Designed miniproteins, single chains, continued (5). Designs and how they scored, part 3

Each design is a single chain, and the fold is of that chain. pLDDT is the mean over its residues in the fold that is shown.

## One batch from the design tools (miniprotein)

Design m16074
Fold by ESMFold2-Fast:
Structure m16074 (fold): chain A 71 residues (1-71)
Amino acid sequence: MEEELKKESERLRKGMEEARKELEKRREAVEKVIEEASRAVEAIGLAVKGVTGSPEEGEENLERARRLLEE
């Protein structure tokens, strides 16, 4: 009976380790998406500031952003 418990504990440990590796991979993927989203928001903020501070630079940035969205 104790041998069965030992084998079950080993299986659980290996299963947990595999699950943790998979969870870590998912967490890394989510973090990358969040970072990319944060960068995009920052770029939009800079473009908005460009429009309010410098009309010519803002217009060029808006045209570039619009072209990227159109594609």
Scores: mean pLDDT 70

Design m16075
Fold by ESMFold2-Fast:
Structure m16075 (fold): chain A 58 residues (1-58)
Amino acid sequence: MIDPEELKAALESGDEKKIEELFKKLLDVLNLTPTARKYYESLPFEEKVKLLKKYAGL
């Protein structure tokens, strides 16, 4: 599960590496097929942030 406080802190600090780390954790939790995982990893940064917010309940 994505921690909303950790995500908010990363977004406020502009820590893109932390945001990408959280996104990788999200994909691991979703237990995606290799094809689906590759698709999500190829998304623009802004779309990754939207997905993180959705799954963090923000």
Scores: mean pLDDT 81

Design m16076
Fold by ESMFold2-Fast:
Structure m16076 (fold): chain A 55 residues (1-55)
Amino acid sequence: EKEKKIKELLEREVELTLEIMKLHIEDPNNPENQKRIEELAAEADRLAAELQKLL
């Protein structure tokens, strides 16, 4: 169970990173994209904290 949870969190972190990169490439001057990047980064930080607790 623990290993499955770690895998799911790692996969989610990869997805968030790719989404952030995509938003940076496609339209860096769009304030909606800037806000979305901040939201995704905050989610990634929460996932990293959850991973830290499991490791």
Scores: mean pLDDT 80

Design m16077
Fold by ESMFold2-Fast:
Structure m16077 (fold): chain A 82 residues (1-82)
Amino acid sequence: SMEEKFDKLLEELKKAIDAGNEDEAFRISVEIMKLAEKATPEQLKKLLEKIQEMRDASTDPRAQVLLTLLENELKALVKLKE
């Protein structure tokens, strides 16, 4: 399912962030955005909630910036699909 694909990518993103691998985290964020183009607004809103939780749990300022940018891009995509 779409939710399973997002969950797998979010798990990979968390691992990259926890490892301090900024290049890998960015690469995975691009993959999330490509998959998000195929998702429904409802699926995107669930994805946004999980990204917000990941951002709020992060103590790494660089991870917070990346997750905030991803959140903003996904919010814009939701508006375009509504």
Scores: mean pLDDT 87

Design m16078
Fold by ESMFold2-Fast:
Structure m16078 (fold): chain A 71 residues (1-71)
Amino acid sequence: MKSLEELVEEAERIILEITRALTEDTPAELLERFAELVLRFQELRDAPEPDPAEIEKLIEELEEILEELRA
């Protein structure tokens, strides 16, 4: 089980990789999903008691977007 700090770092890394993979040809639906996940990540990180399980779930959704962008 990863620590909260490790999960936050992993989410930030994936967000950076997605940002670098974005192009003008990226579907609007993927851009909207990515923006929503970034906002959720910020909300979870800024929470008084961040839930590691919610961050793990968010990471899985971020990895799905990254996979779609690389296809």
Scores: mean pLDDT 81

Design m16079
Fold by ESMFold2-Fast:
Structure m16079 (fold): chain A 76 residues (1-76)
Amino acid sequence: MKKEAEEYLKKAEEALKAGNLEEANEYAAKALEAALKAGDKETAKRVLELAAELALAYGAPKEEVDAWLAKNLAAL
């Protein structure tokens, strides 16, 4: 359901802002799953962007993250 995806996304954003990367990652994964099941492409895009920020915070190469994000956004 769209509301469930949005609630998980909000929790992921709050966790990331607080510096709790593990919690942010968990809620982002749940938000993406819920958004995709609901066909909510708008929320799915926001979750993918948040996941890209998390990957960069974990030290993933920007070029790899940018390529991954572009591919996943195009699939929506």
Scores: mean pLDDT 80

Design m16080
Fold by ESMFold2-Fast:
Structure m16080 (fold): chain A 60 residues (1-60)
Amino acid sequence: AKEQALKNLKEGIRELLEEGVSKEEILERAELAARNIEDLGIASKEEVLKAAEETIEEAL
């Protein structure tokens, strides 16, 4: 479901930030995930990218 996909995305982003992966690289990976999620009809690319950016901002 959409909610579960977004939760998994946010958790993955937090893990990458903890490992020291750059914000730029995380956003690049989030764009790939957003395309996949949109293609599957789970959520729009805009929703996924917004969730990714908000998660990164919260971690700063």
Scores: mean pLDDT 80

Design m16081
Fold by ESMFold2-Fast:
Structure m16081 (fold): chain A 57 residues (1-57)
Amino acid sequence: SVGEVAKKAGVSAGTVTRIQSLRLQGLSQAEIAKRLGVSQATVSRKTKRIDKAIEEL
């Protein structure tokens, strides 16, 4: 579940849901960063944590 991924990744459930929804829509990390008002490096770090959490769950 999103809550389990969020807890494992150390990212809020809302942020996980938002990032994953944008990724499913085919947006690049740079486009996601623009949408969230953060740097691409922040999105890259959060997506790596989310992906690792999904693999470990």
Scores: mean pLDDT 79

Design m16082
Fold by ESMFold2-Fast:
Order: sequence, then C-alpha cells, then structure tokens
Structure m16082 (fold): chain A 63 residues (1-63)
Amino acid sequence: AARERLREIIETVRKNIGMDDEELLSVARVIRLAYEDVAAKRGQPLDPEVLAAIDELIEEIRK
C-alpha cells in the first residue's frame, strides 16, 4: 500500500525535477534530522511511525 505511493513520488521527483539518488537520499536524511530537531524543541517523543516512514523512503531510494 504505502510503498506504491512512495515509488510514484520518487519516480515523479526523479523525472520531473531531475534529482538523482544521491540528492534524494540527502533530502530524506535532512527530513529525518529536521524532524528530530523539531521534536526535541517541542519536548515530544519521536513517533516510531514517522521514523519508519522516513526509513522506508531511504530504503526505496537506495534500490
């Protein structure tokens, strides 16, 4: 379910924006770091579902 939508987004970004895998991986890692920073500033625990979604994004790009 979620993986098919994720692949569509990755494919769209690759073809329409021209981002390569290294650029996409850099963006995904920045998103994770930004989430961790915002959660820490708000005193919120890290949501394992959000972390899993970011890790899934990185995994799909790495294929």
Scores: mean pLDDT 75

Design m16083
Fold by ESMFold2-Fast:
Structure m16083 (fold): chain A 59 residues (1-59)
Amino acid sequence: MTPEELRKLAAMGEIAGLIMEKGRKPSDEEIREIAERHGLSVETARRLADEVVAAMEAA
């Protein structure tokens, strides 16, 4: 597994935890903070947030 893949997994875990705590999709500000913390682009973090939300929310 690459260092980038590990950073993405860590970011996904943080996003999932935030959704569970707040009961809502992360804000653009929260996504930016997560991206900066994990060394990811805001675009990548936004895509990961969308994937986590889709996995956690019912259709």
Scores: mean pLDDT 79

Design m16084
Fold by ESMFold2-Fast:
Structure m16084 (fold): chain A 62 residues (1-62)
Amino acid sequence: STEELIKKLIKILKEKYEKDKVISKFEMKRIMKENGFSDEEIEKVLNSLKGDSYTIEELEKL
C-alpha cells in the first residue's frame, strides 16, 4: 500500500514538476493534501522517506 501511494505521488509530481526539481517533504505533504490523500496515507508516505527532500528521479528509485 505504501509503494502504491508513492507511485500515485510520483504521477502527480510528474504533472507539475521537472524530474530534477528538488521537492521538500513539506511541499510533498501539501501536494498530497491538495490531491485528496488522507492524513494516514500522507503519514505512511512521509515515514517511508529517509531524506528531507527528493527529486522525482530519486523517488522512482525507491
Scores: mean pLDDT 84

Design m16085
Fold by ESMFold2-Fast:
Structure m16085 (fold): chain A 100 residues (1-100)
Amino acid sequence: MSRDLAQQYLDRGRQLQRQGDYRGAGLYYGLSGANYRSNGDYTQSAQSLVLSARYFQLAGDYRLASVAYDGAGDNLRLNGDYDQSDQYYDQSRRLRRLAS
């Protein structure tokens, strides 16, 4: 059920992305990531949160993009992917400076 819901959010994000609704795409990719994390699917959660961050950046919402990259970093660290986690934490810090 939760994985099906995560996939439904991912599909909705892709639909909004194709329509040019970058803020909407970021939101639904973020919801997908949260659902994957709740199920312990850390790799899929990180992938969805990276998409969330990219689309929030395209929408100019640097604060939400930074939160999404932090979430991706957290999930990658839980999955043992420390190098990639550090890269997304660095991207999050950079975006926080742009939002300030």
Scores: mean pLDDT 88

Design m16086
Fold by ESMFold2-Fast:
Structure m16086 (fold): chain A 68 residues (1-68)
Amino acid sequence: SKADDLEAAKKELESFPDAEVEEVGDDTIVAKFDGNVRSITGAALRLIGDYPNLEVSVKGNELTIKAK
């Protein structure tokens, strides 16, 4: 389900040692990465592949996941 996908995506983001993960509202997760463009790019590509029903976006060092 959408909620199960969000919970799984959150746990996956929490596994990245340079990511600080926060839930923003019921349908949105934000992860802030410690300045490393490679880390955030790698995380975004993995999440896009694993969770096609979630919207993944990147701005600077912040990665946002939102349920579609």
Scores: mean pLDDT 77

Design m16087
Fold by ESMFold2-Fast:
Structure m16087 (fold): chain A 51 residues (1-51)
Amino acid sequence: SDFDRVYEAARSALEGGLDLPKSARDALLKAGFSEKTVREAERRARRDLGV
């Protein structure tokens, strides 16, 4: 659940052209998601998007 939520947020931000990974990562960490979850979800989102 947490991974899926973070993954969807990271993927949407990357697709939307936001300043990633810094701004999105910082926001997710401040929201209380674990660093491990955020890091893994970001990596998977990048792979799935081919970046």
Scores: mean pLDDT 72

Design m16089
Fold by ESMFold2-Fast:
Structure m16089 (fold): chain A 83 residues (1-83)
Amino acid sequence: MGAALAEGLRAQAAAVQKVADEAAALDPSKAAELRELTEETVRALEEAARAAEAGDLEAALEAARRAQEHADRLRAIADPLLR
């Protein structure tokens, strides 16, 4: 279970990076802010993945919640550009 969850979290991190890169290409003036939010989101998702691999599902869920907060801020910038 933990390994599959970790794999899913890392796949989500890759998807977030792709969305941020596409948005930054459409509006280069937002690139620095999108990069910062992407780095925070990916960091939290990797923390969640590591906790899941260790069998600490509670810590994994908490890190995933922090990732969601950063991702929500990223989406507020990226979604208007990608519509």
Scores: mean pLDDT 82

Design m16090
Fold by ESMFold2-Fast:
Structure m16090 (fold): chain A 60 residues (1-60)
Amino acid sequence: SVDELRRQGRELMGEGMRARRAGDGRRAAELFRQAARLFEQAGDHGLAEGARALARQAEA
């Protein structure tokens, strides 16, 4: 369901934030990209773009 996709996306966002705080920018970027795909599948294009932006920043 759309709600389940959004829930999983938010969970991955949380994991990405934790990886980023731990200094693992590449792992954080992977998690943010996974979240972006789930948000895209849910039709939430704004959240998907936000997650992609965080992925780019995490690898910079």
Scores: mean pLDDT 90

Design m16091
Fold by ESMFold2-Fast:
Parts: structure tokens; C-alpha cells; sequence
Structure m16091 (fold): chain A 67 residues (1-67)
């Protein structure tokens, strides 16, 4: 899970937002969809890609996972 999240962060730093989203999505699935930090990172990448609706959904899930 952490390795996939790290791969997502590195891809994002290189400006490869599509690869970053794919790695963060894999990290979310590996964590059972409950890792608030990974959900938040995925949401920010989706926002950068212009997918504001999916970004809002993942931010809501991150908030619920943190509670």
C-alpha cells in the first residue's frame, strides 16, 4: 500500500498526473478504501486533471475515513 502511494507521489512530482491517479487508485484498493491520506492525495490529483466531481467524492470518503 505505502509503495503504491509513494509511486503515485513520484509520478505527480514528474507531472504525470494520469500515472499518479492510477497508482493512488491502486493504493486505495490495497488499503480497503479507508486510508484517508491516500484518498486525499487521489482527490488532489483528480482535481488537477479537471475531474472535480470525482475529487469531491474522494475528499468526502477521506473525511469519513478520518472520523
Amino acid sequence: AQALRDQGRLAGQRGDLEAAAAHYEAAVEASGGKDAETLTELAFVLRALGDEERAAEYLARARAARA
Scores: mean pLDDT 79

Design m16092
Fold by ESMFold2-Fast:
Structure m16092 (fold): chain A 59 residues (1-59)
Amino acid sequence: KLREEAEKLYQEGVEAWKNGDYEKAIELFEKARELFRKAGDEEFQARVDTLIDAVREKL
């Protein structure tokens, strides 16, 4: 199920961010965003986009 896959990628991205691996976090969030988009979850897609922007500020 697309939403479950997106949630797993989102959690992996959060863990990468916590570990200071900002490039990996962005890659995982971008993958999660695409899956949330395909699932029609506009709210989570917007949230992930905001997190990508926040992580980019740390690069």
Scores: mean pLDDT 80

Design m16093
Fold by ESMFold2-Fast:
Structure m16093 (fold): chain A 61 residues (1-61)
Amino acid sequence: MDYSNLSKEELLKKIEELIEEKQLTLEELEEIRKKANLPDDLNEASKEQLIEFIKLLEAYK
């Protein structure tokens, strides 16, 4: 899927769906967020940072 064509709101929705599907813990989420170089507030994150976060979430077992 080409995430570059999605809006920031659509990317945030995809992140929420992936977290729910993978049943990630808060500790696992924090580790992935740090790898994606995300700010504490996801609304302040760039579209590129949100795409990186999605890719890391998809790769996470």
Scores: mean pLDDT 77

Design m16094
Fold by ESMFold2-Fast:
Structure m16094 (fold): chain A 60 residues (1-60)
Amino acid sequence: SEAERLAEEARRALEEGDLARAGQLAWELHKMGATEEAREIAREAAERGSIAAGLLAQEL
């Protein structure tokens, strides 16, 4: 599904250290209704320093 594809891309971004991309993809997952995947990715990205992901994690 589209949500699975975006979650995979977000995980790849985290592995590469691209926290900005991971945060953006987490917000996109949230907007698509993939809330649990968005929450997990947002928390991990936020823990590693993503401000955008931190804001999303606080909402979820």
Scores: mean pLDDT 79

Design m16095
Fold by ESMFold2-Fast:
Structure m16095 (fold): chain A 91 residues (1-91)
Amino acid sequence: SRVTLLQFRLLAAEGGLTLIRRQAAAHPDDLARLEALLREAEELIRELEELLAEAEADPSVPQSLIDRIREALEEARRLREELRAAIEAAR
């Protein structure tokens, strides 16, 4: 179903955010790695924005899933700002 595919895409994105956060925490002074992780976070933000637009366009998608995608997108944007701050501190 479309809902199942959207859920799988959300789970993949949530997993990606968790992995980025863990890698940043493990290597806080590695500028090149932090810059690479920032690019990965920006790509996940783009994917989550596309996922949100697709979910909002489909009336069969439950509001709870849309809310969860919005929460993941907000977390991804917070992670981006944290990574930007870490990069500035590592310079």
Scores: mean pLDDT 90

Design m16096
Fold by ESMFold2-Fast:
Structure m16096 (fold): chain A 70 residues (1-70)
Amino acid sequence: SNAELHLKRAEMLAASAAVAYLEGDKETAQKYLERAVQHYVEAGLSPEEARRKAEELFERYLKKIREDMA
C-alpha cells in the first residue's frame, strides 16, 4: 500500500541519516532525517508523531551502529 511504502522509505532514510551522522556528514544526516519525517507524515502520522518516530529510529540506529563498531 502507499502508506506501507512511505513507512519503509522513512525507516530507510532514518537509518541512512544515522550512517551519515557517524561519518561526520551532519548536513546530509539532517536532510535524510527531514525526509524521513515527511514520509512518516505521508504514511498518515501527525507531524509531531512523525518527528518523534524519525528521531527515535535515528537514535536507535546510532546506538546499534556504535555498539557494532565497539
Scores: mean pLDDT 88

Design m16097
Fold by ESMFold2-Fast:
Structure m16097 (fold): chain A 65 residues (1-65)
Amino acid sequence: MEIDKAVFELLVATYRAIGEEVEVEFKDNKITITARGMSKEMQEELKKTAEEAAKKSGLELEFHE
């Protein structure tokens, strides 16, 4: 859904605002998140939040470190 894309964009913007390098790509019901240079703890928190949101939206999630 379009509103779910906005939720992921806000999530990425939040992490970028605190100085983390995060990118997001939306294509064919798939979300790709790239979290470079982030601590393992922050990556796990982001991945968990993104997986829960993707599951609710029926979207596939791919996470890169």
Scores: mean pLDDT 70

Design m16098
Fold by ESMFold2-Fast:
Structure m16098 (fold): chain A 68 residues (1-68)
Amino acid sequence: SLIEEAEKYAEEALEYKKKGDMEKAKEYAFRAGRLASQAGRNDLLREASERLNDEELENYLVLGAIEA
């Protein structure tokens, strides 16, 4: 489902952030945002933003949501 994929990509973004791979973290944050928006679930965007706890990754999450 779009919901499960959005949450999975948010988790991937967090894991890449922990590894120091910010390019991959941004890519997965963007994809998570797009999927959450396509699912019509603003609450998933909020949860991903809180979990990532990073202003740059939050910006990519929002950009993905806008591009959906």
Scores: mean pLDDT 84

Design m16099
Fold by ESMFold2-Fast:
Structure m16099 (fold): chain A 65 residues (1-65)
Amino acid sequence: MDDYQAIEVGLRLEEKYGLPAAEVAQLIMEASRRGLSQEDIARILEEKYGLPAEEVVRLIREALK
């Protein structure tokens, strides 16, 4: 995942859930660099921010395509 794609996901989550876009983008970039799956990234966001993991996975997939 490039930095632009991670920023796009962060901005979408900011608009829908009011999350800090820059912090979310950094978390996604770091997890992606560690080789975590989109599902694992979604679970981290669910644990930290209370987001529904299945919808987060959908948003990540859309940003990556």
Scores: mean pLDDT 76

Design m16100
Fold by ESMFold2-Fast:
Structure m16100 (fold): chain A 65 residues (1-65)
Amino acid sequence: GEEELERARKRAEELAKRKAIAAAEERGYKVLSVEVERVDEKTFKVTVETDQGVLTFEVKLPEPV
């Protein structure tokens, strides 16, 4: 149903944020804030503000939401 689709979308946004945070931390940056934007059904643009500046990641998920 529509509620299940909304939950799937929220879960996908959370997964995209976690992937971007992990990538920034792996580079040794301290994450200060995270913002997520949906680009298409599988692609999210995640903007991570770090102590070294702003990083932008495109996160592609295996399933469309």
Scores: mean pLDDT 78

Design m16101
Fold by ESMFold2-Fast:
Structure m16101 (fold): chain A 56 residues (1-56)
Amino acid sequence: EEAERTNRISQAARDAAVKARQDLLAKDPNASQTEIDRAMVKAAKAAVDALEAELA
């Protein structure tokens, strides 16, 4: 059960980060690496926080 929860959170974080990168580059293909990194980290953290709230 714990492992399943951890895998779900990990997957959500990865998916959110990938999507954030794709969305940012689709909107601004000239986005800097710093902007991409910031967006990915922010999206991953938001996804983890949202899932933890649902699982609480």
Scores: mean pLDDT 80

Design m16102
Fold by ESMFold2-Fast:
Structure m16102 (fold): chain A 87 residues (1-87)
Amino acid sequence: MDDYIKELEEKLKTATGDEKYFLLVRLGEIYEMKGDYEKAVKYYEEAIKIRPDDPALWEALANVYEKLGDTEKAQEYRKKAEEIRKK
């Protein structure tokens, strides 16, 4: 697992556009699965900067903030995901 994370982080250093987006999402998912919610937030936030209109990312970020005990941010980001889906 750790070797795979290192490979993804190395690829992220030179990745741009869609490749960078998918690497960031994958790293967020892996860190969330490991329970490293702070790193999961970091990678999901970087992915949202590339695609701010993907409601699935706002939901993923909301779920991670809920795991961190930040219920206010979790609710805020779930509302953002709902607003995007209504358009």
Scores: mean pLDDT 84

Design m16103
Fold by ESMFold2-Fast:
Structure m16103 (fold): chain A 107 residues (1-107)
Amino acid sequence: MEPPKESRIRVVGGITAGASDEEIDELVAEDAKSHGLTPEQVEAVRKEVRKLVEEMDRLAQERGLTHPADTPLGIVYLEDGKIKGEVLDAHEAGQRAVELYERELAA
């Protein structure tokens, strides 16, 4: 079935402000394992996740937010093969992640 304008969504996962290189690597590795990513795609995803974490960390530091409930969260996903990241508040990030996962599963 050909959707009128919906792109294929593929969720990498959620990441927190202050995430370490190891946490980023784990997120990317799980996505690669679940979705059969190529090494090139893995590197591209890792780069996008790193930038998102840097943005979230900067925002959290500017606001003095260090608590998980108040710290911005990032959601990384691919839309038609293009990597995207969104910075959201913790509660909104959870709901957005569910929406993106539902979109991926309903493709």
Scores: mean pLDDT 72

Design m16104
Fold by ESMFold2-Fast:
Structure m16104 (fold): chain A 74 residues (1-74)
Amino acid sequence: MPSKDEILSTFSPKQKALLEEFLAKFAAAKTREEKQKVVLDFIKKYEEANPDASDEEIAAFQAAAAHLIQQQQS
């Protein structure tokens, strides 16, 4: 399985910072509803910060976030 470091190594420093911030906020969320809100806010922030990003780039970033969540829950 791809490690956290392996996933992060494929992204820019700004994207890495955003992923780390997301992971910290997700871990701090106490309820399923709060966790879902963190995920939705994260996707929205990425799209707003990177309006020129391709659908493939957005999908890859979302996939990386999902993998990081799965590692937290494993």
Scores: mean pLDDT 71

Design m16105
Fold by ESMFold2-Fast:
Structure m16105 (fold): chain A 94 residues (1-94)
Amino acid sequence: SKYEEWEKLDEEERVVLGAIDTVDHLIEEIKKLGEKKKEAALGFVEELKKTFNISEEEYKELLKLIENEDWEGLKEKIKEIIKKNKKKLVEIRK
């Protein structure tokens, strides 16, 4: 189960999994905002760019996913960025 797996993880892995779960929840809430969903998603991506020093190429890919309303692709790309930057995420949350 997810709880049994959680107890076996180190601090860094727990922080990453918590961030991934937060991304899933946040994007599902953004999808419910109707006409404001793209604006909310853009704001979230801008904060990610500031936090993780996302490359211009990665940022443009995220913008394209938002423009196309590819919410599943957006979730997966953000999770990829979080996993790639796990050490930075742990440092920020200390």
Scores: mean pLDDT 74

Design m16106
Fold by ESMFold2-Fast:
Structure m16106 (fold): chain A 73 residues (1-73)
Amino acid sequence: MKQEALDEAIRLLVEGKYDEAIEVLEKAGFDPEAIKLAKSLANAVKEMGIPPEVAAEAFRLGVELLERRKAAQ
């Protein structure tokens, strides 16, 4: 279920639907840090004009790093 929600959120980020992506993550019970990352990337796109594709890739890598950090503790 979480993997499907992650794929859905990434698709929404690529489409520029950041608010919907954040809602999908919250509904699926993702970590607060992953939700903060999604919100930070949405704000950066709005303020700095970062391309949606770059934001989506940064989010995917960030989630992977957060999962790795959890496994190390």
Scores: mean pLDDT 74

Design m16107
Fold by ESMFold2-Fast:
Structure m16107 (fold): chain A 93 residues (1-93)
Amino acid sequence: LTPENLEAIQEIFLEFDKEGPYVDELRREGRLEELVLAWSRSIGFRNALEGKSAEEAERQARLVAERLGVTDIAERAGEIARETNLKTKELLK
């Protein structure tokens, strides 16, 4: 995810706070947590391609999890983004 794409996604989910039933449905289906973890991999990968640090990727992934209300997985999301960033950089060498 580019910074612009991440911001756009965050704005969409902020609007979903007004539509509680939709957010609750995503959470009930377990899709919100799965989506955040998948985005964490994408964040790590994109940040590596853009030359950004593993710390920045970790920070962005945690912020996404926190803003979407899945704070219980924020640490895991950050860890996945960090690891993906580092592995991507190894492959680019």
Scores: mean pLDDT 71

Design m16108
Fold by ESMFold2-Fast:
Structure m16108 (fold): chain A 100 residues (1-100)
Amino acid sequence: MEKEKKEREKKAKELLEQGNLARAQGKLDEAKELYKKAIEEYPDSVVAAEAYLNLGEIYEEQGKLEEALEYYEKALELGQNDPIIKSLAENNLKTVKEKL
């Protein structure tokens, strides 16, 4: 069980990194699919929290503020134990709420 959990975490991190690379290259649709796959591979995790945060940022960039809000709320929920993710999710939630 622990070995299987570690393998899922590793795969989720690799998918997250691939999503980050796609996003950096402006391949936003590819980045979204990779982040969603990272979440599916290892849900209820800090890796999923970071993937949700990055999805929220892409949706905010595209003017899809309601979807961005939902993703930032998920990032905050799962990222409570990561000070960086928590801070970024809280700040991004505030910014999106001010635009709505």
Scores: mean pLDDT 87

Design m16109
Fold by ESMFold2-Fast:
Structure m16109 (fold): chain A 82 residues (1-82)
Amino acid sequence: DKLRKLAEIYLEKAKEYEAQGDLVMAARYYLAAAELYIQAGDYESALEAAQRALDLARRGGAHPVLIEEAERLRREAEAKLR
């Protein structure tokens, strides 16, 4: 699945930004990975990525829109696993 492979690439970029202390950029890449995992039907990976994006967005003082998007994707992934 091309979507899942792309999600894995964004997940690795997110980890690189997180390691550099760029929490907002890390959150953006985790959010992008979460969206791709949802589209690929990998809801467990989507939930993990969205939860990390939300945590990093909050800690990094990201724009409210990014925090709202991360919370939305987290809830969507969680709902799919119920």
Scores: mean pLDDT 87

Design m16110
Fold by ESMFold2-Fast:
Order: structure tokens, then C-alpha cells, then sequence
Structure m16110 (fold): chain A 56 residues (1-56)
């Protein structure tokens, strides 16, 4: 269901946020930190789209 996809995406974003925090603590300019930030940005966009779909 869309609700299950939304919940899974939220859990993935929470994990990515924790990874980003750890990477940023070591080197905020690392390619790994930038890659994780890009994944979070993409996930947030998908989350927005799923939330809009649920409101229909």
C-alpha cells in the first residue's frame, strides 16, 4: 500500500540521517557525506510525492 511505502521511506530516511550525522562529524566535505545528503534529498522528494498522492 502507499501507506506502507511511506512508512518504509520514512524509516530509510531516518537511517540515512544517522549515517549523514556520523559522516559529517568526521569530514563534512567527504564524498560519502555528499552522496548521503543527495540520497536524503531524493527521498524527501519521494516522500512529498507519496504524501500528495495519499491526499487524493
Amino acid sequence: SLEEKLKELQAQLQKLQAELQALMAQDPNSPEAKAVQAQINEGMKQLQELAEELLK
Scores: mean pLDDT 83

Design m16111
Fold by ESMFold2-Fast:
Structure m16111 (fold): chain A 81 residues (1-81)
Amino acid sequence: SLEEQIEQLRRLIEVAVRAAELAGDLETAERIRRLGEEMIEALRAGDFEAAERAAAEFERLALEVAERHPEAVARALAEAQ
């Protein structure tokens, strides 16, 4: 369902934001949070093209954080459990 997709997405956004915060990259954390909000808004509006665009940029930033700060990602994932 859409609600289940949004719940899963919110969890991914929270982990990605937390990883960037733990890495000390507060600007990237804010950008990831904003993109997450844009994805949720687009999904609720049925604007799948906007959702895909926001998702692509979100994935790029999240992967960049993971490559530079793998320990921060591991800690964020542990905190989410």
Scores: mean pLDDT 88

